Designed miniproteins, single chains. Designs and how they scored, part 32

Each design is a single chain, and the fold is of that chain. pLDDT is the mean over its residues in the fold that is shown.

## One batch from the design tools (miniprotein)

Design m1093
Fold by ESMFold2-Fast:
Structure m1093 (fold): chain A 85 residues (1-85)
Amino acid sequence: KKKEAEKYAIIALVQATVGLVAKDMGDEETARSAFEGAIENLEKAAKLSGSQKALDLVKEAREAFDNGDYEKARRLISEAADAVV
């Protein structure tokens, strides 16, 4: 279960990185899709790990993403993934 949580956290980090690169290139469609996938996988990782800190950070990442702050969302995704791993 912990190993599965780590796997989803790593996938989320990769997706968030893809999303930030896409945003910097002006590809808003790919950026949005990648960040949505990152947050979904990170929610899975946080729930599997049982980390309240990770769950709280995922919520903050979702709020940043919904506000269009992709840089803040990526930072929070990284922090949440670290709390899972």
Scores: mean pLDDT 84

Design m1094
Fold by ESMFold2-Fast:
Structure m1094 (fold): chain A 80 residues (1-80)
Amino acid sequence: SDLERLREELEFIAQSILKRAETSDIKELEKMISDVESITALLKERLDPERQKVVEEITEKLLSQLRDIIARKEAELAAG
């Protein structure tokens, strides 16, 4: 279905972002979070409620994972 295709495409994009995040510094990660939030806000405004839920679910998970990477990198810097 179109909905399942959207989920698969968004999951692929999220995985690509996370892979790049592993080699990124904190400033780059903060920019990634800002960019994801901005793009997601734009997409939600133009989508029906069922598609909005898919975008929200995947984006919330991605943003949580990006914030966890920042927290880990900040902790590593503070411990050194």
Scores: mean pLDDT 85

Design m1095
Fold by ESMFold2-Fast:
Parts: structure tokens; C-alpha cells; sequence
Structure m1095 (fold): chain A 83 residues (1-83)
């Protein structure tokens, strides 16, 4: 079960967006990162995935970007749990 993630925390949204941007230089992945930065994390991740699919991004690039974002959110949640 994932750790407690505050989907409205601006820090979590920005770190997830950053991780997604770092996953690929493709325009679709960059647009997905902007979507995540501008909305609640769960809504943003869903919209980002659908946008990447709609733009014809490769499945491996979509999975890589989403995985990077989820891992970033988990790391920040673990750091907050230690505070």
C-alpha cells in the first residue's frame, strides 16, 4: 500500500512534475508534466496519461514517466513521515 500522499501538496505536485520532465525530452511528456503541476495529483496523473496516449507517445515512455512521478511522490511522502 502506498504511503500517505497529500494529493493537494504543491511540493509533491512539483516534484512529480519534475520527475516526469526528467524521464523524457519528448513534447508529450513535457506537456504531461505541466498537467500534473497544475492539478490534484491523482487527477493530474490520469489526465497526463490520457494526454500522452492521445499524442501517440510510446507505451514504454508513458510507463517510464508515470513510474518516475509515482516514485517521486512516494519519496516525498516518506520524507514527510520522518519529519
Amino acid sequence: MPPEIDVKDPRIREEVARAIREASDSPGVREAAEIVASSDLSTGLTAAALRMIGLGEKPEDIVKALRAGIEAAERLAEERARE
Scores: mean pLDDT 75

Design m1096
Fold by ESMFold2-Fast:
Structure m1096 (fold): chain A 63 residues (1-63)
Amino acid sequence: GPREEAIRYLMEKYGLSEEDAERVVELVEQGRGDLAGAFLIVRHGLSPEEAREAVEYIEELLR
């Protein structure tokens, strides 16, 4: 489903663990996309642009 696709996307493209990918998806589901983006930048070294694109993609999948 969309949640599993979002988790797989984060794991395959950015090398997140399943636990970290689930945390990002949960933050987006809670409307906390800014915190999800910050987590991706600080913990996983994504650029601000990459983090924004990743969060927007997940938001679209979960809609």
Scores: mean pLDDT 89

Design m1097
Fold by ESMFold2-Fast:
Structure m1097 (fold): chain A 107 residues (1-107)
Amino acid sequence: SMEEYEKEIQKLIDEIKKLLANDPETAKEIVDIVKEGLELIKSIEDEEVAKEYAELLIKLMNEVKEMIKEANKESDPKRRQLLLELAVGVLHLTLAVLKVIERKLKE
């Protein structure tokens, strides 16, 4: 059910927030992007299509979580910041794609 995907997404949000405890601005940006993406997915009337995009969001959030873990191992502040910016960039691109899909499905 969609409720199960929402619970998994919330769990991933909580895990990402913990990993970014020392980067609250980055954590907020990621949470805001993911919440907007989830709202777009929930607006899709076809439940099977909505589930496919929820699964894609979960897969991308897991990739972002791994990127953040790698950033937390990085001793060079410049390289660490670049990894965090790349993680945020992946989610921004995902949100942009979801906005296009939502617009096309409403046509």
Scores: mean pLDDT 87

Design m1098
Fold by ESMFold2-Fast:
Formats: structure tokens, C-alpha cells, sequence
Structure m1098 (fold): chain A 73 residues (1-73)
């Protein structure tokens, strides 16, 4: 499940143009955020913080919405 979550997170972030190196550097934080997220708003804030403000809020929210949707499949 954790490995599957990591694959979903990487796929969605790469789709939105986040560099693979930045995703790999923050992999543990991003996976933990996805596993702990109870709603899209919490995941949005956690992703934005994990990537040290690389994403604006609007883009981070779209990323969080897509991750959250895929995690429910």
C-alpha cells in the first residue's frame, strides 16, 4: 500500500511538471502526507510545505485533488 501510494504521488506530481529529483528528495514527506490526509485541503497544505513553496496554492490543490481521487480507487 505504501509503495502503491508512492507511485501515485510520483505519477501525479510528474504530470504537473514537478522535477523527478525534487519528488525523490521529498518522497518520504509526500508519501506520509498522502497517507495521513483526511481531506484535499490538508493534503494541499502538506504538499506545498513538503516542496518548500515550489507550487502555488492553486496548482498544489489540483495535485492534491487528483492524488486523493486515485487513492480512493
Amino acid sequence: SEEEVAKIVEEVLRKYGIPKELIEQNRDKLVEAALKAKNVEQLTVDIKNALDGYLDYETAKKVAEEIFKKLKE
Scores: mean pLDDT 84

Design m1099
Fold by ESMFold2-Fast:
Structure m1099 (fold): chain A 76 residues (1-76)
Amino acid sequence: DVMERQKKVREEYQRRREILKFLLENPNPSTAQIRELARRLKVSVSTVRRTLKRLREFLNSLTPAELEDFLKLVES
């Protein structure tokens, strides 16, 4: 089902982008901030926490130059 596949890909991409932007603005997010983000994205708090952990590990592996390039790619 092309529509179902497209929706899942779009939702996961948007979710990861919003969580990434949130993490970059809030490196040490509070439980309240995580809960609000989960509510906005219509996902569970545990989903947001898992994604934050994975993204934080990824971002911590990047140099400042690589991070800047990655942000430009996500913004486009």
Scores: mean pLDDT 74

Design m1100
Fold by ESMFold2-Fast:
Structure m1100 (fold): chain A 75 residues (1-75)
Amino acid sequence: MRAELQRYLEEHPEEFEEEFRAVAKAVGMPEELAERYLEAVRNQDYERLLELVSEVSGKEPDEHALEMVRELKAA
């Protein structure tokens, strides 16, 4: 799963970024936080994504952002 998701991000990075930005806006995520998530995805640093999830859960429960990060971590 993780390798399959990494392959998708390598082949369709722009599509993923567009979808992620749309979801982030819908859940009220700050643009700077959304950019940090995207930077971690571009660098395939899923551990950094977990750190960002911890910050999000501490400030504001963002169900959609948490779900996206879980997908990246689990896959």
Scores: mean pLDDT 62

Design m1101
Fold by ESMFold2-Fast:
Structure m1101 (fold): chain A 70 residues (1-70)
Amino acid sequence: ALKEVAEAVGRLAEKLGLTGVDTEKAAKMLVEMAKRNPEGLIKTIEEEAEEFPELEEELRRLKEALEKAA
């Protein structure tokens, strides 16, 4: 659901030290991207998790939330 994606975005932003992130707006954009090109978005998330292993848990949660929302 959209709420689960927003929560996953929020956790990523916190770990990255990002402030002022509109998690609901970001979640809506990511869900729309997942509907239009689910394979491309999931591949991008997997590639980021390989490059930044310290973000693997947060990126895995985002991937799971997007798969449920799409």
Scores: mean pLDDT 78

Design m1102
Fold by ESMFold2-Fast:
Structure m1102 (fold): chain A 73 residues (1-73)
Amino acid sequence: DKLRQEGSEAFAAGDYEKARELYLKAAEENKDNPLLKEGYLLAAQGVEAEAQGDLERARELFLRGARLIEEAE
């Protein structure tokens, strides 16, 4: 939760490197929960896509990630 919030805040601030690192760390800390791990990995990929200017791909990855995280909680 804390890492997810910090990742979202970094992303909103345009700090894509920090946002990606925070989501990857959230995935690692939740490695025993497959849905949370995959959800956070997808969020990290979404950040990369956004940083590269691929907004359509970023949105798709964020929606998939959010769905998995919501399902796990």
Scores: mean pLDDT 82

Design m1103
Fold by ESMFold2-Fast:
Structure m1103 (fold): chain A 68 residues (1-68)
Amino acid sequence: SEKEKVEKLKKSIEEAAEMLAATEGVEAALRFLEWEEQEILNDPSLSEEQKKELLAFIEELKQRLLAA
C-alpha cells in the first residue's frame, strides 16, 4: 500500500542517517538527508502529500541530529 511505502522509506532514511551520524559524523548524515530531500522533490512517482510527509520527516530527523 502507499502508506506502507512511505513508512518503509521513513525507516530506511532514519536508519541510514543514524548509521552515518554514528560512523562518519553528524555533518555526513545531514548531507545525506539533503540529498534525500532532492531525490524526493524530483520523484514523479510520489504524490504531493507523500512528498510533504517525507520532507517533514526529514526535517524532524535533522532537528534530532542537531539536538544530540
Scores: mean pLDDT 86

Design m1104
Fold by ESMFold2-Fast:
Structure m1104 (fold): chain A 83 residues (1-83)
Amino acid sequence: SAAAQLAQQLAEQERIQEVRRIAELPREEALRLLRERREEVRRRARELEAEGRVAEARRVLEEGEALVRASELAVREREKLLA
């Protein structure tokens, strides 16, 4: 549907902006934020599973872990370029 496509495009754009923003932070601050985000994602996934929303829990975990991983890679690449 058009609404689903728009939602996907907005979510992707937000993800790109978040990765970029985190990559601009000092290393210690970025890594701390990413640890907190990973814990939030895992906690939310567990809450959804407890509610019987297993498919949503899986999506939240997959999407959140992908965002954290992309952000960690961006932070590492930024540091290599600034060294």
Scores: mean pLDDT 79

Design m1105
Fold by ESMFold2-Fast:
Structure m1105 (fold): chain A 66 residues (1-66)
Amino acid sequence: SPEEIQARIEQLRQMIAHNEERKRLLEQRAAEETDPLMKLLLDIVVGSEELVIERMERKIAELEAS
């Protein structure tokens, strides 16, 4: 139903906001990190969060197209 689709979109938007906040905190930590290996590992984790956000955004687009 349209109501169920809208509820799912709102849930995904809340999850995106949560992951964007985690990404922001990780980016801040990476900016403050002086160890090159730890900085690289933090950058990899940030990249993983970006992929998760993109996947959720694609799911919202699919639901909106329905």
Scores: mean pLDDT 88

Design m1106
Fold by ESMFold2-Fast:
Structure m1106 (fold): chain A 57 residues (1-57)
Amino acid sequence: SREAEIERRVAWALERTRKFLEEHPEFQPKDPEELEKIMADFERQLRALVEQLLAER
């Protein structure tokens, strides 16, 4: 389904982003709460982008 594909793509991108940040801690904010907020905002924006891309197909 479209919803399943959106979730799969979002999960994949989030996993790669977290792995990148683990390998490059210098790009992480100093406050863990700020990191959580940034990741939540990124997930929301990424989900909207994936939904838009799938709607065009």
Scores: mean pLDDT 80

Design m1107
Fold by ESMFold2-Fast:
Structure m1107 (fold): chain A 64 residues (1-64)
Amino acid sequence: EIEKKRDELIAQLEADVKKLGITLTPEEREALRRMDYVGLLAMRGEVTSKDVNEELKYYEEKKK
């Protein structure tokens, strides 16, 4: 499920910023939870056209 992927990306972002000596505040974490999956990938610098297309297909199939 895409929500699980979003939670995993948020956890990875927390780990990445922690390596830089930064801890996300609850407000910052909540802001990340409001982002879509592609937005979270973009923040990590990992977004690709494939990821965008897969997310769009997921919502199209679910909408059917």
Scores: mean pLDDT 62

Design m1108
Fold by ESMFold2-Fast:
Structure m1108 (fold): chain A 80 residues (1-80)
Amino acid sequence: MLSEEALRVGEEINRFAKENKDLVETGLFAVELAKRAPDELAAGIARSVAAMVLSIYELIYKRTKDEEAKEKAEKIRKAL
């Protein structure tokens, strides 16, 4: 089962995502939570969210060649 800290990290990401319409901000918030996470499971969940957002922007750039998507992907990658 998830640790209490892992559940807390998931809840913080969910709350942030509901308040923020820009997916890149959610990815960057997840990177910050991973760095501050008190245990490996909590850090892993936060890193997984950040990696998912990164993959979405990399896929958008690959399919559409949207330079903004490339910049957002690079911002998350550099923060990891």
Scores: mean pLDDT 78

Design m1109
Fold by ESMFold2-Fast:
Formats: structure tokens, sequence, C-alpha cells
Structure m1109 (fold): chain A 62 residues (1-62)
């Protein structure tokens, strides 16, 4: 399957979200990305922080 990074790229490209998104990033861009992960079925907090929970949710979808 795709890597977590490849999946993140595809999701961001689909909605025109600027890349890269990396561990430790914060802000509205991360919040939007977390919302997309939730719509894809992931259980991730929508706190605008790209932490281990966000990465784990992305890897679970990959």
Amino acid sequence: GPTAEELARRIAEAVGLPLPLRLGMRGPRVYTFQGLLVLAGADVPRDGVFDEATRAALEALA
C-alpha cells in the first residue's frame, strides 16, 4: 500500500492544501488535514497539531 507520506501528499493535493505537513507542525493547515483524516474514517484529534496521534491515524489509513 502507499506510505503514510504518500497518502498525506495525495490527500493534500486532492483539496489544494500546501505541502509539506510534518510532525510538530501546527495551525489551520494541520486542522484541515485532520478533518480530512476523520472523513476518511480515522480517529484523530482535530487540535491543529501534527503529533504522533495524527501520524498513527495516517499510517492506519495507508
Scores: mean pLDDT 73

Design m1110
Fold by ESMFold2-Fast:
Structure m1110 (fold): chain A 64 residues (1-64)
Amino acid sequence: SLAEAKRELTKEKARLLALESELDLLERLNAPQEVIDAVRREVAETQRRVEELERRVKELEKQL
């Protein structure tokens, strides 16, 4: 449903912000490259999920 899609979008956006903050901290602490790369992968995956959910929300809104 539209409400469910909006809730999931909000959750994924919150996760994206948390992961970006974690990435900034790891870079500031000069963490090993493999650790930084792992978090960057999670950021990219979460960003893809946000984009998919934004498309889904737009499609559902047009069905009303």
Scores: mean pLDDT 86

Design m1111
Fold by ESMFold2-Fast:
Structure m1111 (fold): chain A 63 residues (1-63)
Amino acid sequence: SMEELREKAKKTAEQLAKTQIIVKLGEDAEITIEEVDGTKVVATGKLGDEELVVELDYTKMLG
């Protein structure tokens, strides 16, 4: 169903966002993930005074 595809796309976006934060800030970064407007995954990584925000629109993955 479209609902199942959407859930899979969201989970994929969450993992991609986490990977981007880990690559840039390292594994010690504190990562918070939020869904925005049912279309985007916003991941915020913090390490000391450093902050990185990664936004991914997972609706684009549904084709």
Scores: mean pLDDT 81

Design m1112
Fold by ESMFold2-Fast:
Structure m1112 (fold): chain A 71 residues (1-71)
Amino acid sequence: PPLSAEQRAALRAELEKIPDDADAETRAIAIRRALQDLGLPLLPWEEALAIGRIADKEAFIDAALAAVDRL
């Protein structure tokens, strides 16, 4: 089910806290922890890792939000 505006804003805020120099695994772990903390469905590890490989911070956040909207 798609994220509410409030859930989307909360998830974006958590992802913005990730350091810009974080590696793909650190980003993948951070996505999954943010989802757990917000009570949202977890992305499969392979999907989170693929999203974590996106070097551009904004593209990374947008991809994470889009993936969670499809859960």
Scores: mean pLDDT 84

Design m1113
Fold by ESMFold2-Fast:
Structure m1113 (fold): chain A 94 residues (1-94)
Amino acid sequence: SIPSVEELIEIINKVLEWLKSNKENLTAEQIETLGLVLLHEVIEVLEQRGEFEKAEKVRELAAEFAARSRGASPDETLELFEETAKEVIRLLKE
């Protein structure tokens, strides 16, 4: 029941595409919250897989995303999340 790396990447991409498709109906806070929930889920899966170093790197990326999203517009928050998601996918492929 623990997701594979390929399944995690698929989930991240599906969430990102959903956010892009619905951005006009979302607040910056909603995009941030949904993004952070997804990143915390990725951290939990990595910890369950024993990949503690990767989990810590994703935690650092999540903290940076949260900090940079403060006072950002919905479009800016989505761009920051897309950058963060791409970096997380890069880490997962290592």
Scores: mean pLDDT 89

Design m1114
Fold by ESMFold2-Fast:
Structure m1114 (fold): chain A 86 residues (1-86)
Amino acid sequence: MEEEELKEKYAREAEELLEKGEPLEKVAELLKEGGLYLAAAELYARAGNLEKAKELVEKAEEELKQLNRTKEEAEEALKEVAEKAK
């Protein structure tokens, strides 16, 4: 699906930027552009931008509610991004 291909591309670019030591806020902005709101929120929070992180979590929750996704899936997505940011 076109949307999944775009998200995968942005996730891959974000991972490469993290490997190169790019600022977390720049990587989070890239993830946000790709529609990866939970991943972007985690990186904004780690960068100290709690207001932006909260905004993106609210957007992700609204989208997840429409898809009938569980809260556990959202937490798991955040954990995956956190592990890749090491």
Scores: mean pLDDT 72

Design m1115
Fold by ESMFold2-Fast:
Structure m1115 (fold): chain A 109 residues (1-109)
Amino acid sequence: PKPLSPVEIFEGVLASVVALVLTDEGRSASFLIDASFDEQLELLRELGRDDLAELMRAALAQVRRDPSIAAPATEALLKAIEAGDLPAVEEILRLTAAGASPAEIRAAL
């Protein structure tokens, strides 16, 4: 298999953020297996999480503009997701969307 780019890995981790939100809301994440990024954002909006949908969109857009932040953002998000720390996930996405440094993103944990 071809290795995924750091940006593609980050996009994949955003699906895990949506899964965490669904779990917090007491809902099934099974549909996420084949859901597109746009479908994931629409689901967040349907859950009343327009704020998180916009943060995810902006964070991915920033990672596409500056791929060097993809790996540190991915590592920070995975740690926050594994901890079930949704506030930390939201702060990491906010910092990533703002073009924060790797050190600033890691400090959100």
Scores: mean pLDDT 80

Design m1116
Fold by ESMFold2-Fast:
Structure m1116 (fold): chain A 74 residues (1-74)
Amino acid sequence: MEEARELEKQVEELKKRGDEAIAKGDKKETIEVARKLLEVANESFRHSLETGDLESAKAGMEAAKKAGEALRAI
């Protein structure tokens, strides 16, 4: 339960960082944020598989979706 909330918080922080990078036209930072979002997605899916926590799986799906959106913006 606590791990899932921490992962969700990481996704929100990375979303904000990504939006700021896109607004500035910083392609390098946008790619770095996308990479970190994919890492969070991988961790969230691993946690979901280990614990059966569907909320962790949802956090992973949102992180992967946002990473794809960031990469399409550049």
Scores: mean pLDDT 80

Design m1117
Fold by ESMFold2-Fast:
Structure m1117 (fold): chain A 73 residues (1-73)
Amino acid sequence: SKVEEVKAEIDRLFADPSLTLEERVARAIEVIKQAKLTPEEAAEVKGYLRDRLAEHFDPATQAALEAAIDAAL
């Protein structure tokens, strides 16, 4: 499904040691936009991205990135 493809790409981006945090999030947003997801699919993918952020970053950074994601999508 599109949702599973986008989740896999998010996992790839967050596993890439050559990318900065800002690059990972920016590219994840672009992948989500390009996938032309329904609002329901976008909500699921946003939840998945939120979980990835929680695994890797402090609460303040997570909150800032979640706000940026919501503003962009």
Scores: mean pLDDT 78

Design m1118
Fold by ESMFold2-Fast:
Structure m1118 (fold): chain A 79 residues (1-79)
Amino acid sequence: EKAKELMEKAKKLYEEALKAVQNGDIDRARKLFDEAADLYLEALKESTDPELQQKIRDLLFEGRDAFYKALIEERKKRA
Protein backbone atom coordinates (compact mmCIF):
# COMPACT_ATOMS: atom_id res chain seq x y z
CA GLU A 1 0.00 0.00 0.00
CA LYS A 2 2.67 2.53 1.03
CA ALA A 3 4.78 1.56 -2.00
CA LYS A 4 1.79 2.08 -4.33
CA GLU A 5 1.14 5.56 -2.89
CA LEU A 6 4.79 6.51 -3.47
CA MET A 7 4.60 5.14 -7.03
CA GLU A 8 1.51 7.29 -7.75
CA LYS A 9 3.27 10.40 -6.39
CA ALA A 10 6.37 9.56 -8.47
CA LYS A 11 4.22 9.18 -11.61
CA LYS A 12 2.65 12.62 -11.06
CA LEU A 13 6.06 14.27 -10.56
CA TYR A 14 7.36 12.48 -13.66
CA GLU A 15 4.40 13.86 -15.68
CA GLU A 16 5.14 17.36 -14.29
CA ALA A 17 8.79 16.92 -15.34
CA LEU A 18 7.75 16.09 -18.92
CA LYS A 19 5.49 19.18 -19.00
CA ALA A 20 8.40 21.31 -17.76
CA VAL A 21 10.55 19.95 -20.63
CA GLN A 22 7.81 20.95 -23.12
CA ASN A 23 7.71 24.45 -21.55
CA GLY A 24 11.51 24.76 -21.95
CA ASP A 25 12.06 24.90 -18.17
CA ILE A 26 14.85 22.33 -18.18
CA ASP A 27 16.18 23.07 -14.67
CA ARG A 28 12.70 22.59 -13.19
CA ALA A 29 12.22 19.43 -15.29
CA ARG A 30 15.46 17.91 -13.92
CA LYS A 31 14.46 18.70 -10.32
CA LEU A 32 11.00 17.16 -10.78
CA PHE A 33 12.49 14.06 -12.41
CA ASP A 34 15.02 13.66 -9.57
CA GLU A 35 12.16 13.94 -7.03
CA ALA A 36 10.16 11.32 -8.96
CA ALA A 37 13.18 9.00 -9.06
CA ASP A 38 13.69 9.45 -5.29
CA LEU A 39 10.04 8.50 -4.68
CA TYR A 40 10.42 5.35 -6.81
CA LEU A 41 13.50 4.44 -4.73
CA GLU A 42 11.49 5.01 -1.52
CA ALA A 43 8.70 2.80 -2.93
CA LEU A 44 11.32 0.12 -3.58
CA LYS A 45 12.48 0.32 0.08
CA GLU A 46 8.86 0.16 1.36
CA SER A 47 7.99 -2.86 -0.82
CA THR A 48 8.36 -6.44 0.45
CA ASP A 49 6.94 -7.94 -2.78
CA PRO A 50 9.71 -9.03 -5.22
CA GLU A 51 7.34 -8.69 -8.21
CA LEU A 52 6.43 -5.11 -7.25
CA GLN A 53 10.12 -4.32 -6.61
CA GLN A 54 11.00 -5.49 -10.15
CA LYS A 55 8.11 -3.43 -11.58
CA ILE A 56 9.39 -0.32 -9.76
CA ARG A 57 12.93 -0.89 -11.12
CA ASP A 58 11.55 -1.32 -14.65
CA LEU A 59 9.46 1.88 -14.36
CA LEU A 60 12.45 3.83 -13.01
CA PHE A 61 14.69 2.65 -15.87
CA GLU A 62 12.07 3.21 -18.61
CA GLY A 63 11.14 6.60 -17.15
CA ARG A 64 14.78 7.70 -17.12
CA ASP A 65 15.25 6.71 -20.77
CA ALA A 66 12.02 8.44 -21.86
CA PHE A 67 12.86 11.60 -19.87
CA TYR A 68 16.35 11.96 -21.36
CA LYS A 69 14.99 11.38 -24.88
CA ALA A 70 12.45 14.17 -24.26
CA LEU A 71 15.25 16.48 -23.03
CA ILE A 72 17.37 15.80 -26.13
CA GLU A 73 14.43 16.37 -28.53
CA GLU A 74 13.34 19.60 -26.81
CA ARG A 75 16.92 20.92 -26.72
CA LYS A 76 17.19 20.39 -30.49
CA LYS A 77 13.92 22.31 -31.10
CA ARG A 78 15.14 25.26 -29.00
CA ALA A 79 18.72 25.35 -30.29
Scores: mean pLDDT 80

Design m1119
Fold by ESMFold2-Fast:
Structure m1119 (fold): chain A 71 residues (1-71)
Amino acid sequence: SMEEELIRGAEGAKEAAERAKEEKNASLAHTALYGAQDVLERAKEAGIEKAIEKAEEALETAKEAVQYSGV
């Protein structure tokens, strides 16, 4: 379902962001940020509350990853 796809996308973006923080990988941090932003936009457009919550968590983690990786 779209809900499952969006939740998986958000979880994947959060996972990538956490890994980017661990590895200090700026490129991965930006990829995670872009992915989290895309999933959040799609989740809001679809009105799927669970996906919006997951995507917002991913976005915050990705913002931290970008700051932590120095990019």
Scores: mean pLDDT 85

Design m1120
Fold by ESMFold2-Fast:
Parts: structure tokens; sequence; C-alpha cells
Structure m1120 (fold): chain A 77 residues (1-77)
């Protein structure tokens, strides 16, 4: 059920973003750089899978929005 998957994905993204907002200021520069690289790779992968039709557009949008917000939080920390 795509709707259930989308609900779970949004809930997980929201929880992860809340956690990251609280923890990002405490990360070392090295830890922040590693997380930024990982998030940028995840964003590129999600965009690729979306273009190839391997990931439903609605799910890709949730994943991409979460990745972009995580990158923003890490860059502002």
Amino acid sequence: DLAAILEAARAHAAALLAYLRETAPSLSEEERERMLEAMRRQREEAERLRREGKLPAELADVVLAAAEEMIRILEEA
C-alpha cells in the first residue's frame, strides 16, 4: 500500500529531521562533512531512481525534501 509507505516515510523523515536539528550543533566538523557527503549522495540517488521510474514520484518527493532539509540543517550548523 503506497499510502501506508508514504505515511511511514513522512513520519520517519519528520523524526529524523527533529533529531538532526537538536544534534547538528554538537557534531564535529569531520562528522558534519561525512553526513553532508552521505546526504548529497542519497539526494543524487533518489533523483536518479525518480528519473528511471524506479521510485514512485510521491515517495521520491518525500525522500528528496527530507535530504534537502537535512543538508540545509547541516550547512547551517
Scores: mean pLDDT 83

Design m1121
Fold by ESMFold2-Fast:
Structure m1121 (fold): chain A 59 residues (1-59)
Amino acid sequence: SMSELERQRKREIAQTLAINDGDVRKTAERLGMSQSTLTREFKRLFGVSPREFYDRLKS
């Protein structure tokens, strides 16, 4: 089971990516982190890259 904080963090990151139409650079900038940090966090939280996650949303 994930913690409440981890669940909220997942929502925040996923929503920010969706709002920016899958743009990893803009999403990282909005969240105040580097693109590499965003990619690492996304893989840690979702098990996939930001691009793969976004591709699943539009499929």
Scores: mean pLDDT 81

Design m1122
Fold by ESMFold2-Fast:
Structure m1122 (fold): chain A 74 residues (1-74)
Amino acid sequence: SEKLELLEQIAVRAYLELVAQGREEEALALMKEISEAIKNKDFERALELLEEMAGLLPPEVREQVLRLLKEVKE
């Protein structure tokens, strides 16, 4: 699914930002759950987990990620 591929790309971007902040352990745990949801084609679960991951990001990056997620929901 094109939407699932876009969610994976957004997840990688959010993961790298969290790693840069020294939050690698939290980022890896969420990334594993997101990867499992994507593998299971569970779009709603992948979105939920990505919104949770976005909440851990700095405000500017969080807003960018949330906008991308809104576009994918359409």
Scores: mean pLDDT 84

Design m1123
Fold by ESMFold2-Fast:
Structure m1123 (fold): chain A 61 residues (1-61)
Amino acid sequence: MSSIIEELKKRIKEIEDLLTEEQKKEIEESLKILETSTDVAKEIGAVLRIIGILLDVELKL
């Protein structure tokens, strides 16, 4: 599952200049959950939150 985290980090880095301060904080919190949690439901929630932010940025461009 590390490959999903790696892909998310790569995409975040590519659009970092387009993220608001609030979006950056939400991404950091979600990534921390993915790296530290053993709860599958929390991990899924974190992934969906990150994807939602990335999609929101893409739709505004």
Scores: mean pLDDT 75

Design m1124
Fold by ESMFold2-Fast:
Structure m1124 (fold): chain A 65 residues (1-65)
Amino acid sequence: SDLELARRIARVVVRTMLARGASPEEIIETVRKVARDLVKAGEISEEAAKEMIRTAEELVREAEA
């Protein structure tokens, strides 16, 4: 499903960027760019794009806590 795919992509991007020492702001900006590009390519829906961003924001917040 679109939502499962979105969550999986968000987790991979967040984990990879955290491992490379990226800031929370850089991670969220990257996820927003990826989500936008995937919607433009017809790979995911707008709802899945929002879920991808939400998942990334939650994971980043948890990592900062």
Scores: mean pLDDT 87

Design m1125
Fold by ESMFold2-Fast:
Structure m1125 (fold): chain A 100 residues (1-100)
Amino acid sequence: SATEAQRRAVLERILDELESIKKEIENSTDDEKINFYKNQALALIDRAIEILSQSKHPKVQELIQKLRDIAEKIEKSTDKEEIVKYMNEAIDILREALAL
C-alpha cells in the first residue's frame, strides 16, 4: 500500500542518515562534535521508533524494544567506539525491520 511504501521510504532515509552520522563520529576527534552527532543519531532513532509504532506486526514491537534499549546505551555512552558499536546495532535492527 501507499502508506506502507511511505513508511519504508522514510525508514530507508533514516538508515542512510544514521550511516552518514556514524562515519562523522568515526572520523572525529572532537568531543563536542561527537556529542552533537550522537544527539542527531538519537533523534533519528526516536523518529524510527515513532514510524515503526504504526505497524501492527508483533515482531516490530520486539524490534522497537531493542531500539529503545540501544538508544539508552548510546545516550549514556561518552566513548566514541562504544557509541559507534551501538549505532551499528541500531542500524542492524532497522535493516531487520525493513525486511519485514
Scores: mean pLDDT 89

Design m1126
Fold by ESMFold2-Fast:
Structure m1126 (fold): chain A 110 residues (1-110)
Amino acid sequence: EKKEKIEKKLEEIFREELERVAELSNKSTKKEEEIEKLIEEAVKKLMEELKKKSEEELLKEIKEAEEAIRRAEEALASDPSLPASERERQLALMERAREIIEKIKEALKE
């Protein structure tokens, strides 16, 4: 269905970045600076890949990614069985994904 298609696009766009953030989040000693560096590297890498697409396709992919994050946040909010610690972790990952999208949008304006 449409939801699965959007989820696959989000996974494709943010797969490596979300995996690395998840790895860092599992380490109690990791600092916010390391996460920021990862986000900067993710933005750079995604910008290089996205530059191969037309501006119209780039804007479409960004919009679909934003919609996928919104739906993921709604799904997290509606799941009463999810432990509080896991909910906080997933929300933090969604926040990082939003930061990556915002930086990409800003870079495209330059």
Scores: mean pLDDT 61

Design m1127
Fold by ESMFold2-Fast:
Parts: C-alpha cells; sequence; structure tokens
Structure m1127 (fold): chain A 88 residues (1-88)
C-alpha cells in the first residue's frame, strides 16, 4: 500500500464512523496529503482524488458536478488517474 492512499482511506473511514479524533488532527492529515500532491507525489494526487470522490458521494453530486470536480483535479495536478478516481 501507498502511505497517502492509506491515509486518505483512514480519513474517509474516520468521517464515516464519526471516530476521527479532533477536527484539527483530521485537518493535519488532509494538509499532509495536499502538500505532497502539490510537490508532485503522484500517489498523493490520487489520494486527493479519493477524498474528492468521497465528498461528491456524501453530498450526492450529479454527473456535471462530478465532472467539474474531476476537471479541477486534472487541471491542478495534470494527473489523469487522480481525475478518473473522482468519476468512478
Amino acid sequence: GNKYIELAEKIIESLENGSGGSGDELRKKVDEILEAAKAGDENAQVAVGLLAKYIADKQEFDEKEREAMAKTVLETFGNKKAAEVVLK
């Protein structure tokens, strides 16, 4: 497993179970993924895609809203795999 993908999965699990510690701890974990993604870590960029997919699922985004989010991920990182994760 990849550290950033596993971290994103743990963040999602914590949000679903309501057992994620303080909001400050959750923010630090998200910030760790975002900083790595901005630095060009391809797995961290995919992890951002996983977090975006979770938000889209939880907020019941329609197809157009999901496509807009996927486009934002693609334009921000240039990573097609990260964008494809949002649409899956």
Scores: mean pLDDT 83

Design m1128
Fold by ESMFold2-Fast:
Structure m1128 (fold): chain A 88 residues (1-88)
Amino acid sequence: AAARARAEAQSLTGEIAALQESKNSLKEDAVREAEERTKKLAEHMKKQGYSQEEIEKETNELKQQVFSDAEKKIAMIDEDIERLEAQL
């Protein structure tokens, strides 16, 4: 009984740790994705003859969208962490 309860607590703690790592990875991935996607969009728009002001507007909007999407995913992981912590 005690050994099983400890194993379950250890398993839950490991799962919570994995979710925390996933949150950190999502934050790092969002920064990288924003940089890569905005660079690619800026190069594409420049090639298509868009103005610098239009490029800045579109890249800023894309950056906000990427970070907003990441924040939503992180919020879902936070809910999963709370659910698992409630089981400890």
Scores: mean pLDDT 84

Design m1129
Fold by ESMFold2-Fast:
Structure m1129 (fold): chain A 60 residues (1-60)
Amino acid sequence: SRQDLSQQIRNLISQQAGVVLSRLTLQLQGQLTPAKLAEADARIAQLDAQIQALVSQLQS
């Protein structure tokens, strides 16, 4: 349903915000290694793609 899609989008946005904040925290602590940065960026990109796909479905 549209309600289920909306909830999935909200959950994915929340997850993406969590990854962004975690990355920022590590950066501020001087603990953001290239490996952790690459992992965080890959996860953000994956979540963005999933959000865009669900938003497209919601608009259909």
Scores: mean pLDDT 88

